# Designed miniproteins, single chains: the designs that were tried, part 14

Each design is a single chain, and the fold is of that chain. pLDDT is the mean over its residues in the fold that is shown.

## One batch from the design tools (miniprotein)

Design m488
Fold by ESMFold2-Fast:
Structure m488 (fold): chain A 55 residues (1-55)
Amino acid sequence: SEELIQAIKEKLKEKGKNYLTLEDMRELAQRFNVSLKEVAEAYLKLLGKEFVKPK
């Protein structure tokens, strides 16, 4: 999912925002032919430093 993480970073830069909306996640899921859950998991890994262990 390294390519997916790179795409997430590019999406954030292009829109000048600090988070992904559900619409952004849907677009990434379609581009990479993966589920929304897989996109969310990649996004959480990118943010893992801040979340570490969400409860």
Scores: mean pLDDT 71

Design m489
Fold by ESMFold2-Fast:
Structure m489 (fold): chain A 76 residues (1-76)
Amino acid sequence: MKTELSEEEQKKLLEKGEEYYEEGLKLFEEGRYEEAREKFLEAARYFKKSGVGLEKAIESEVNAGLSDIILGISKL
């Protein structure tokens, strides 16, 4: 079972997660909530894959959820 990653592999996954998270924040600030949601969900996936980014994964999912709520309101 490939259950443990090297420190290099964990770092790469965390870096990808941070990249998507930062893109999501920029899109959210621009009012591009659909695109922000997609970036936050990708960030959460990478943080989860790292095995050490659970807190950041939760933060990313919360921001994706907020983006989704705003999208729902904007469609009304």
Scores: mean pLDDT 80

Design m490
Fold by ESMFold2-Fast:
Structure m490 (fold): chain A 59 residues (1-59)
Amino acid sequence: SKEKSEEQKKVMEEATRRLVEEGVPKGIAQILSAQAVADNPDASADEAYERAKKILEAL
């Protein structure tokens, strides 16, 4: 697998921050954000956040 770009890292950090602000525990938020970026490596922070939220809602 390819290394994560700096843009992917920023997207994951921003999505994680938003999930934590909504009350999601940091560890879970990091896993969900990582999965969202893995599902769409070109995702914006907003798209990664929405995807992570959908994954959380499906649990």
Scores: mean pLDDT 80

Design m491
Fold by ESMFold2-Fast:
Structure m491 (fold): chain A 60 residues (1-60)
Amino acid sequence: MYTLTVEGLSEAAAKALADELNSTDPEVKATADGGTLTIESTLSVEKAIGLALRAIGESL
């Protein structure tokens, strides 16, 4: 299991990103807490990074 933390988000953005990641891939567990997004992937850190970058890009 790989864990990534993304910080510097607004609370709303972190929640939106967590919801998007959880709906996009059932193997990814995303948790939002006060502007910090924690992403856990069972496959690889690269998969978690890719999903996080995609979600961040879409939220701009």
Scores: mean pLDDT 71

Design m492
Fold by ESMFold2-Fast:
Structure m492 (fold): chain A 68 residues (1-68)
Amino acid sequence: LTPEELAKLLEEKAEKEEDEEAAEELRAAAEGVKAAKTSEEALAALRRAAEAAPSPVARAALAEIAAL
C-alpha cells in the first residue's frame, strides 16, 4: 500500500468510527501517513501511531491496518 492508500483507509475507518476521540486519532494518523515519502515510512508512522494511541479502539484499528 502507498502512503496515499494507507491514509485513505485510515480516513474511511475514521468516518465509520462512532467514538469521536478514536476517530480523531485515526485522522491524525492519516495526516502522519500522508507526510511519509515512502510506503516503508508510512507503515512505520502507522505502527508508531498504533503504539501511542490513547484509545484502545483507535489502537486496535491502527494495528489492523498496519498488518495489511
Scores: mean pLDDT 79

Design m493
Fold by ESMFold2-Fast:
Structure m493 (fold): chain A 75 residues (1-75)
Amino acid sequence: DELIERIRKWYKEGKPVEELLEFLAKEFGVPLERVRQAYQDLLDLGYSEEEALIKVAIAIRNANADREAQGRAPL
């Protein structure tokens, strides 16, 4: 997955987490505060920084895909 591979690469290269969260906010057109909150929630659940970043990316991408189509049961 292009998005996940790019985030893993940037994280491994030592990019600040905040810069990666800003990238996700810009890429998917969501408020930065929302992205930070999702990341923090995942850290509170015990995920590592890298895992939390990947989970946030997946969650935001899925939410963006589904936000225009309110269904009864998501995939």
Scores: mean pLDDT 76

Design m494
Fold by ESMFold2-Fast:
Structure m494 (fold): chain A 94 residues (1-94)
Amino acid sequence: DLSKLAEEINRLLDEAIEALKKGDYEKAEELVERIVELLTLPGTSPEAVEEARRLLRKGLEEAVKTGDRSYAEDGLVEASALLLQSSAEAQRAA
């Protein structure tokens, strides 16, 4: 269910923002890894997964620094696009 997946990702995104606000960097990183895992498709490269985590971390950190959640949403969009592109490239190579 795509709507339930979107709800779970948004919940995890909010939990990651709260973890960062509290200085719980370990919890924030676990939540970033979980979000990226949920967005990862078959054939996605390990390099794309790592870059997606970096983009999401950057967006979350900027959201906390500014108080503007849209930076976290932008990071999520960029991470999702990268993972989709990596999966599509793997499918074209097969």
Scores: mean pLDDT 85

Design m495
Fold by ESMFold2-Fast:
Structure m495 (fold): chain A 61 residues (1-61)
Amino acid sequence: MTLEDYIRELKEKDPEKYEKLLELSIEAGVRKLKAAVLKNREELERIEEEYKRKVKEILES
């Protein structure tokens, strides 16, 4: 099963969760880009861990 299939199913089954995940992914992406530009590995690691945790919480809610 592809990521594309999963996203489509999530959007159809629970559009609210999909929207929350999309927003979280965009926000995390922007923060990671800033950390990468600044060469801040510590911040990049923290952002990744926080993102994984929040994704899990949204999916379990």
Scores: mean pLDDT 76

Design m496
Fold by ESMFold2-Fast:
Structure m496 (fold): chain A 65 residues (1-65)
Amino acid sequence: VNPELQEAVLELLKENPEGLTVEEIFEKLKDKGFTQQEVVDALNALVGEGKAVYDSSTGKYKIVK
């Protein structure tokens, strides 16, 4: 996983504690040259590390802390 992308995604989740969808995160980062698949991979890594959670009722990822 790209550490720069993972850090950028984590920062976006901290700035948006109510949560963000994959599409919202991708739209915020697409001008930096990251793909939607790379965003998904970074989110999966953050969830695996216990830094983010997925809310199935809203389709949003949220920061754990």
Scores: mean pLDDT 80

Design m497
Fold by ESMFold2-Fast:
Structure m497 (fold): chain A 86 residues (1-86)
Amino acid sequence: EEEELKRARELAEKGDPAAVPILERLAQSDDPEIRVEAAKIAHLAAKNGLADEVLPVIERLANDPDEEVRIYATLALISAAIAKKE
């Protein structure tokens, strides 16, 4: 999973949609720390032109049972919504 986090972050920084399926897997991790990192990377992807592609992942994480995951996902959702309105 650490290798997947690194790959997803690198792809998100480049605006590469290949980040999306990796983020979908990370968002389903049993580890809330991994899901927090997935939310942070989804935020980065949204800022780099993948807002529409990562929106379903962000919406799922915004309803996560872990409060910290929901906080970071909400920040990503706000970023994605702003990018879409531009």
Scores: mean pLDDT 81

Design m498
Fold by ESMFold2-Fast:
Structure m498 (fold): chain A 55 residues (1-55)
Amino acid sequence: PLSDLERALREALAKATDPLQRAALRTNLLALTLPPDSPEVQAAIAELAALEEAA
C-alpha cells in the first residue's frame, strides 16, 4: 500500500521541473520503498550527487 508520504512524493515529483529537485524527490521515494543497498537507490544517489556537483 502507498503511504501518505509516498503519495505526496510521487505528486511532488510529477509537478517538479527542476532537475536537482526531481533527482532529490526520486531518491527519497526509492529510499522509502527499496533497501538502501539496492542498485536503484545507489544509482539515484549517484545521479543526485552528480547534479549537486554540477550546480
Scores: mean pLDDT 77

Design m499
Fold by ESMFold2-Fast:
Structure m499 (fold): chain A 59 residues (1-59)
Amino acid sequence: SELEELERRMRELMARLRELAKKYAEALKAGKPDPQIEKEMQRVEEELRRLGAEIEALR
């Protein structure tokens, strides 16, 4: 179903966001913040927000 596919995609994006957050924290700790990682995290967060709304609409 569409709901199952969206939930699977949400789990994948959440895993990606955790990996990006780890890399972002490591870059900050090294004194070299990476704006590309920050922008990618922002994009993933926005996609998760949209998926959440779409999942709610299908309930």
Scores: mean pLDDT 84

Design m500
Fold by ESMFold2-Fast:
Structure m500 (fold): chain A 98 residues (1-98)
Amino acid sequence: LSEEERLEAEFTLYHIGGYIALKAGDYETAIKYFEKAIELAQRMGDKEALANSYADLGEAYLKKGEFEKAIEWYRKALEIDPSNERAKKVLEEAEKKL
């Protein structure tokens, strides 16, 4: 495998592992895996993967009850990819509740 193929495979494993941890209610493990996915997305230079990983980390903090941290990560996702529908919808809903 090329380095790029290896990074993409590792990204996919951490991304999937993070979602499995979220479904299991293991938010600390989900955060750890999504942080690894962010590192890999940055190394790949993949802005879409990076924005999605920021949104995933936001969801993990949201489920953990850390709302301020969740909003921060969703905003970072939208800064990288303004078309990220998940981050956009969550921030629009947060604004409506204020």
Scores: mean pLDDT 83

Design m501
Fold by ESMFold2-Fast:
Structure m501 (fold): chain A 55 residues (1-55)
Amino acid sequence: MFSIEEIVNFILQEAKKHNLSKEEALEAARTLADTLGLSEEEKEQVLKQLEKGLE
């Protein structure tokens, strides 16, 4: 099972490699979180950490 940090780092790496927009990266994170069965709180943590990493 992936940790919140692993999910955030994975999406950040993909966003940098593929020049994804902030919106595309956040959408990818939501899709991945849903696929992994994360709780609503865990999804919010992923999105908040990802937004900080995309600045």
Scores: mean pLDDT 79

Design m502
Fold by ESMFold2-Fast:
Structure m502 (fold): chain A 60 residues (1-60)
Amino acid sequence: KEREERLKKAQKEYDDAVARSNQATAEELANPKDREAIWRNAQATLDLIKAYLKLKEEEK
């Protein structure tokens, strides 16, 4: 039961990270010269990678 809850939490974190990454990418595309938008997209990408690795760990 605890493993199912961890998997659900990891899946939700991954889904949230995907949504944030998509939003940050759209913001950078809308404002390609905005240094903060570029930085936010980079951070969102790193968070997505971390969430993916955590989800992969919980799936095993």
Scores: mean pLDDT 80

Design m503
Fold by ESMFold2-Fast:
Structure m503 (fold): chain A 83 residues (1-83)
Amino acid sequence: MIEFKPSKEHARRAVELLRRAVEAAEKGDPRYNALISAAMLELALADVSEEVRKKFNEAVQAIDAGDYEKARELVEELEKLVE
């Protein structure tokens, strides 16, 4: 039997970590990069739709650009897509 832990759990963890990364980046906490890396690792283990992957990448790019309002909007959408 393959791992009983569903890919959905990895997707949820990825989005949770990404949300934490946005909060950290808004506060100027340099640890947001570690949170993004952890989120991307969780997403790599998740079986998610192309829409989820695209929005996740857009959110990471928004954080890197300092557009935290857009990043938060994308994270809220991702939370709805992964439950």
Scores: mean pLDDT 80

Design m504
Fold by ESMFold2-Fast:
Structure m504 (fold): chain A 64 residues (1-64)
Amino acid sequence: SALEEEIRRKLLEAGMSEEEAERILEAVRNGDSGRAAWLLASSGLPDEVLAEIGRLAKELYESL
Protein backbone atom coordinates (compact mmCIF):
# COMPACT_ATOMS: atom_id res chain seq x y z
CA SER A 1 0.00 0.00 0.00
CA ALA A 2 1.04 3.63 -0.49
CA LEU A 3 1.00 4.22 3.28
CA GLU A 4 3.35 1.26 3.89
CA GLU A 5 5.74 2.61 1.22
CA GLU A 6 5.66 6.10 2.85
CA ILE A 7 6.37 4.61 6.31
CA ARG A 8 9.28 2.57 4.89
CA ARG A 9 10.69 5.62 3.06
CA LYS A 10 10.56 7.83 6.17
CA LEU A 11 12.20 5.18 8.38
CA LEU A 12 15.03 4.68 5.86
CA GLU A 13 15.51 8.46 5.43
CA ALA A 14 15.79 8.75 9.24
CA GLY A 15 18.74 6.28 9.16
CA MET A 16 17.01 3.00 9.97
CA SER A 17 18.19 -0.15 8.16
CA GLU A 18 15.93 -1.96 5.64
CA GLU A 19 15.78 -4.95 8.03
CA GLU A 20 14.67 -2.82 11.01
CA ALA A 21 12.10 -0.93 8.88
CA GLU A 22 10.64 -4.24 7.63
CA ARG A 23 10.30 -5.52 11.23
CA ILE A 24 8.24 -2.42 12.13
CA LEU A 25 6.11 -2.70 8.97
CA GLU A 26 5.45 -6.40 9.68
CA ALA A 27 4.24 -5.52 13.21
CA VAL A 28 2.00 -2.76 11.76
CA ARG A 29 0.57 -5.12 9.08
CA ASN A 30 -0.20 -7.76 11.74
CA GLY A 31 -2.01 -5.19 13.93
CA ASP A 32 0.59 -5.69 16.69
CA SER A 33 0.57 -2.07 17.87
CA GLY A 34 2.49 -2.97 21.05
CA ARG A 35 5.34 -4.58 19.07
CA ALA A 36 5.44 -1.67 16.61
CA ALA A 37 5.50 0.88 19.48
CA TRP A 38 8.29 -1.03 21.28
CA LEU A 39 10.42 -1.26 18.11
CA LEU A 40 9.94 2.47 17.43
CA ALA A 41 10.72 3.46 21.05
CA SER A 42 13.89 1.30 20.95
CA SER A 43 15.05 2.81 17.60
CA GLY A 44 16.52 6.05 18.99
CA LEU A 45 14.77 8.07 16.26
CA PRO A 46 13.80 11.73 16.99
CA ASP A 47 10.36 12.31 18.57
CA GLU A 48 9.23 14.27 15.47
CA VAL A 49 9.92 11.21 13.25
CA LEU A 50 8.21 8.85 15.72
CA ALA A 51 5.10 11.11 15.77
CA GLU A 52 4.92 11.17 11.95
CA ILE A 53 5.33 7.36 11.71
CA GLY A 54 2.61 6.93 14.36
CA ARG A 55 0.25 9.16 12.35
CA LEU A 56 0.85 7.13 9.15
CA ALA A 57 0.39 3.80 10.99
CA LYS A 58 -2.94 5.07 12.41
CA GLU A 59 -4.08 6.05 8.89
CA LEU A 60 -3.12 2.55 7.66
CA TYR A 61 -5.14 0.88 10.47
CA GLU A 62 -8.16 3.14 9.74
CA SER A 63 -7.99 2.23 5.99
CA LEU A 64 -8.50 -1.49 6.72
Scores: mean pLDDT 79

Design m505
Fold by ESMFold2-Fast:
Structure m505 (fold): chain A 61 residues (1-61)
Amino acid sequence: KEKDREEGERLYNLGEIYEKMGQLKLAARYYHKAAELFESSGDLESAKQALEKAREAEEKA
């Protein structure tokens, strides 16, 4: 589960990078993947934040 949390953080950071680049659909995809990994690691708060970021990116895409 520790590795899932680390990978989730990495994917969340990639989502932020793509969001800054204007690649909103890619950003949303990475945020969704991060949320899945956070959820599997038991970090429900980070999963919720990642899903909210994905939703915002999808609305702007």
Scores: mean pLDDT 82

Design m506
Fold by ESMFold2-Fast:
Structure m506 (fold): chain A 82 residues (1-82)
Amino acid sequence: MEELKEKIREFLKKHLPNLDELTGGNEEQRDYFLDELAEKIVELAKKPGATEEDIAEALRQYAGVDEETARKLAKEIMELLK
C-alpha cells in the first residue's frame, strides 16, 4: 500500500495545477500536503463502493481545485488504483 500511496503522491505532484499556490512554494509544506492528500485518497478508494465522484469530492475539499479539474484528476487516479 505504501507503493500505491507513492504513485498517487507523484501523480498529484506532477498534475495538481495549484500546488505552489496551496503551499507557497515551500518544499516541506508541499511534501506534507501531498503525503496527507495521497493517504486520504488511498483510504477513500479502498472503501467498498468508492467512485470517481468520491475521489473528486476529496480533491475539491482538500486541494481546493475546481470541479472540472477534480473530476479529471479523479478519473486518472482511479486508473492508477486498478
Scores: mean pLDDT 77

Design m508
Fold by ESMFold2-Fast:
Structure m508 (fold): chain A 70 residues (1-70)
Amino acid sequence: SEEEIKETIIELYKDAMEKMVKNKASIEEVEEVTKKFIEDVLKTEGLSEEDKKEIIEEIKKLTEEAKKKI
């Protein structure tokens, strides 16, 4: 379902951000990963425009939280 796809994408991104924080990645590295992930979400078929927007907003939120921990 679209809901399961959305949850999976967010969980994968959250795990990626947690690993980057643990490995003391740079802010620039975090921003690069964020940009590529957003591009991939926009290219994903089977998601509504509303779902894509919601996923991207959550990604941005998780990115800012990760940056504060670095």
Scores: mean pLDDT 84

Design m509
Fold by ESMFold2-Fast:
Structure m509 (fold): chain A 73 residues (1-73)
Amino acid sequence: IWERALQHIEGLYQQLLEEGKKDPKKAAKYFRKLAKDIRELLKKYGASLSPADKARLEALLKRAEEEAKKLEE
């Protein structure tokens, strides 16, 4: 179940990287939304995630926040 959700989030991250090449301001806004959504998932389901799945989700959160900051420079 979580593998599909993680793959979907990773796909969204990659899509936003491509959008950032065309519209950095719009992509930054969506990276911030993605980071917020990931934080909510970690808060609600973090205790039920395997350590590996939790680490993957935390890494995606960090990358989304870093990309948003980079595009807002």
Scores: mean pLDDT 82

Design m510
Fold by ESMFold2-Fast:
Structure m510 (fold): chain A 68 residues (1-68)
Amino acid sequence: SALSDEEILERNKKNIDALIAFIKAHPNLSQDDLDEVRDAIDSYIEQIEKIDPEEGKKLRKEAEKVLA
């Protein structure tokens, strides 16, 4: 009934990848829109960190590079 750890990791990674691709495709996003995307990515990373802390830290560093 609940999502498995594997399904949680897969879905959250897919969502992060999609949002990173979106930011890269939209260089003229407003700061407010960027902040919303940052919050969404952070939420997905937090779900990953609960299951795989090392992978979560890796993805956080990747996201920080794209959001800088």
Scores: mean pLDDT 83

Design m511
Fold by ESMFold2-Fast:
Structure m511 (fold): chain A 71 residues (1-71)
Amino acid sequence: MEELEKKVKEYEERIKKNPNDAKSYFELGKAYLELGDYEKAVQYFAKALRLTGYQDPEALRLLAEAVEKLT
């Protein structure tokens, strides 16, 4: 738990410095999915996908998982 929260803080700092860092958004989505915050997971995966032109199959799969958890 503490490790995931530390990861969240580190990647949040990265996107503050580089708002186009798709990898940081993807890692934040994964971290929030693990924490059970599905709304934030969807937001971060969607941002990562927009930045990569929707070409990341893993991000697409994880976005679908997070959306399903909300419904």
Scores: mean pLDDT 80

Design m512
Fold by ESMFold2-Fast:
Structure m512 (fold): chain A 55 residues (1-55)
Amino acid sequence: MQEYLDEAIRILKEGTPEELAELQKRVRELIAQGKSPVEAMVEAARWLVERRKAE
């Protein structure tokens, strides 16, 4: 659980401008679906972590 947050932060810090743009796009899409900014950020971070694990 705590490892998830640490991993998301690490990926974000090491991410390219393109990866950061994808994260921001995901956050905007989730907000458009009715999620709060905080919920959207958590969901997008989870998506990014899962994406890195799949690769």
Scores: mean pLDDT 71

Design m513
Fold by ESMFold2-Fast:
Structure m513 (fold): chain A 55 residues (1-55)
Amino acid sequence: MVKTAEEAEEAIKKTEENLEKFLSESTDPADREAGRLVGEGELRKLREILEKLKE
C-alpha cells in the first residue's frame, strides 16, 4: 500500500496506464466494462489516499 504522496501519484499513473492498456487490448465488451469499473474504483481510492497524504 502507498504511504507517501509520491507513491500514491506513481500508483495512480501506473493504474491509469494499466487500465488503458487493458482496454485497448481487450476484445470482449463485458470484460472491458468490468475492467473499466474496477480500474475507476481503484483510481478513485488512490486519489482519496493522495488527498489525505497531502493534508
Scores: mean pLDDT 77

Design m514
Fold by ESMFold2-Fast:
Structure m514 (fold): chain A 82 residues (1-82)
Amino acid sequence: SLDDPAFQEEIDEAMDLMWEGIAKATGEKATKESIDVTRRVAEELGIKLPNSELAKLTIDGQIDGDSPEAIERIREILLKHV
């Protein structure tokens, strides 16, 4: 659960900007949008992970947005994590 929504929002924004910057600098496919897909699927499964782990799983799973195939891929990765 979120203990302080405003503080968590600031951390989430900072993390998203960091990973967006890394993706642009290195040519990696992880973006704010792809990390948001991973976050949403984790929340649907009741899995609570920090943004750093969500970003790592997004990169490792090559999640390139909000396609049904990307959603299913990250769901499989998250279920194996548990």
Scores: mean pLDDT 67

Design m516
Fold by ESMFold2-Fast:
Structure m516 (fold): chain A 111 residues (1-111)
Amino acid sequence: MFEERVEEIARRFVEEGEEITPEMLRELAEPSVELFKKEGAVKETDEDVTRASLLLGPDFRVEVTSLEGKEITEAAKEAIAGLLIVGKALALARRPEYVGYRLEVTVTASL
């Protein structure tokens, strides 16, 4: 399942130092976009821009901005997948030095 796969990759990255590969990002690209559309707070703007934000925890927020009528690029989908993995990895690490740090990342996709 998508969430179990993200957790598996994040755990191996944190606990075993295993690399997050481009193949893993491609595998998770489309499900990551679907998660944002389903769980993200989506807001359309007066500029024909759709913004979706997702909280990965109290300290981690990812915001995706896309232009209306434009498809998110494959590279942007892979970047979203990578951000979800990193957010999960930081949550799993549970290290005091990361408490109180906010990760806010905006991904803008336009063609």
Scores: mean pLDDT 63

Design m517
Fold by ESMFold2-Fast:
Structure m517 (fold): chain A 80 residues (1-80)
Amino acid sequence: MLREVAEALVKQAQDPNFEASEELKAKARELFARMQESLEETRRYLEALRELVPKLKDPEVKEKLEKEIEEALKEIEARE
């Protein structure tokens, strides 16, 4: 679930015409709801995204996502 949602986000960032399936959107909503209640779930999601970023073809998208992931992880660490 978590990795599937992360992979879909990366796909959307690379392809502006990509539209996630209803099943994937439902999984994303469930994950995001859990992330509101758990910093651990949020951290796992961000770590999965960070693992996928090196596989991106677009250097600008890669740099933007890497920065956003690092900033989000620092914010979580500061809250713990």
Scores: mean pLDDT 72

Design m518
Fold by ESMFold2-Fast:
Structure m518 (fold): chain A 76 residues (1-76)
Amino acid sequence: MKVEITIEGEAKEEDVRKVAEELGVEVEIKKGEKTKGIMVAEAENLEEAQELVARASRLAEEYLGEVKIETKLHEL
């Protein structure tokens, strides 16, 4: 399945990229009034997808602080 994680907030682009590198996923960064990072990964099953989302949330809290996180799961 495809896992899409969007992070938006007052975070530096470099810190968002660091979170993506720690997760081993690709990230697309869009700059506007706030930094928006879209991370996309493939998971074999729902449990792996949930683990990836949990890890992303912990890393975002550690490196980025107060950011908005949205998750979308696409099944095959």
Scores: mean pLDDT 79

Design m519
Fold by ESMFold2-Fast:
Structure m519 (fold): chain A 90 residues (1-90)
Amino acid sequence: HLEEGLRAYHRGDYEKAIELFEKAIKEDPNNAEAYFALGEVYLRLAMRDPEKREEYLKKAIEYFKKAIELDPNNTRAKKMLEIAKKLLEE
């Protein structure tokens, strides 16, 4: 389901991507890649929807934190977390 979620994400189908990544996490709660992907989707949703920006940024931060907890060597997740935190403080 991770691969299907990534395909949905690349097509801009963020609702379907979220559904598939959430399913991947249900099947494997330690799937760091699925948490990272959810963070990426919510970060992009925050950039597209000004009314829900804060809500989506908070979700992105939460998922990036979880991805880092599961895979501390994911330097990209650490970078994305700092970006999301900066955007939330703006």
Scores: mean pLDDT 86

Design m520
Fold by ESMFold2-Fast:
Structure m520 (fold): chain A 65 residues (1-65)
Amino acid sequence: MDPVVQRVGLHELEELREEAAGDEEAERLIDKAIQAVKNGDLETARRYAREARERTEEMKRRLEE
């Protein structure tokens, strides 16, 4: 795996994890995405990251409304 791509992906997931703080399920999805990136499974990482982002955006909308 390209170290630059892995580093950027991990940084984005860490930022998303901060936004998802307090949502146990979203944090779990992000942790799975981080592990998938570390294992070189980019397809699985993208899937979990997408699910976590969708969940985090929905929760953010509810809390900010």
Scores: mean pLDDT 74

Design m521
Fold by ESMFold2-Fast:
Structure m521 (fold): chain A 67 residues (1-67)
Amino acid sequence: SAEEAYEEGLKLYEEGKKMEAAEKFAQAIALDPTFAAAWENLGKVLEELGNPRSAAGLRARAAALAP
């Protein structure tokens, strides 16, 4: 499920496996495109990996999904 992919992404991020964490957050988004937390955390990871332009777009989508 999207929640399971997101949870795996969080664990990988805590282990410092940022690329693998990004893949899991992307999987969560593919399963549930309305999963705001997954968009936000993917943006955060991409920003930390040196992709601020991509990160800004993902954060904007996360914000648009929040009430």
Scores: mean pLDDT 77

Design m522
Fold by ESMFold2-Fast:
Structure m522 (fold): chain A 56 residues (1-56)
Amino acid sequence: MSAEQLAKAAENALQVAEDLGLSEEQIQAARDALRLAKQGGSEEEVARLMRKAGGG
């Protein structure tokens, strides 16, 4: 996945988590994923945080 696609996916995951009222821990994981994606962080680390946000 490109950095641009990764950031967009993380942003969408955060929006969904907030809209659904997921746990504070899941929302925080989604925020961390988006921040890391925007700063050009590791795709593996962003994916790990996104999985944590989604509960899997």
Scores: mean pLDDT 76

Design m523
Fold by ESMFold2-Fast:
Structure m523 (fold): chain A 98 residues (1-98)
Amino acid sequence: MKELEELIEKTKKLLEEAKEALEKGDLKTALEKLQEAIKLVLEILDLDPKDKRALELAEEVLELARKLAEKYPDDLEAQIAEGVAALVLGVTKFILSK
């Protein structure tokens, strides 16, 4: 579906923007982009639960969330984002295992 490809491309762009914000020390922008990417991964799963690209994106989201949480250990929102990203990856793996 065209919508699925558009969501995948948008998620990849958000992850690139979040990585750039993290490198620049812009925690607020990195968190906003990461949270938006998490929402899009869930939308991808809703549209096509068997699309393995959702797993790849969920893994990238978690890796970035972990780096953000490590860089900002005192930021509660960054710590929560890591937990949410880990849960989303777990759900993605569970759905694909069916």
Scores: mean pLDDT 83

Design m524
Fold by ESMFold2-Fast:
Structure m524 (fold): chain A 68 residues (1-68)
Amino acid sequence: SFLERLVQSYEAAIAEARATGDLERLRDVEKAVQFLLDYAREHGAPDDVVARLEQLLEEVRKLIEEME
């Protein structure tokens, strides 16, 4: 699905940014995921979709916190 491909793309970007210490890339991913999550909530996306985006946002925020 589109969501699955998108999540996998962000997971790959997070892994690469972690390996290289690229905090700017992680912040870009955080902003993108936050935007998608807000959009999903506003437009009544299925709970599973919202949960996937919430988990991804938590993951990237935790990683940023650990690298700061």
Scores: mean pLDDT 81

Design m525
Fold by ESMFold2-Fast:
Structure m525 (fold): chain A 116 residues (1-116)
Amino acid sequence: MLARRAAEAGEQGARGAELAARRAGGRAGRLAAEAAAAGLRAGAEAAEEGGMREGAEALREGAERAERAARETGPAAEEGGGVAGAAGAAAGLAGGVAAGAEGARAAGLRPRVGKS
């Protein structure tokens, strides 16, 4: 279940980054795609630490796609990729953050039970 959620978050993050790069373009689109890529990378590392191999692989693929979108970001959209570009950027960031949080939860939120 968690691996599937991580894969979905990775796909949403990658698609959001690609949409931000294509629709918003320019510096804003590139920064959004870079932020999504960073979130997906962090999520992949956390998922791997948590033993979610499939989730980690999906998040790495998403990060690679987001990084490619950032590098291929065109000039700022003259017509303003408006609401669609902003929605894509938000989806990318949210997906990356969610993926990172789920991965960190799997790996880092194991309670440290010290022997009293």
Scores: mean pLDDT 65

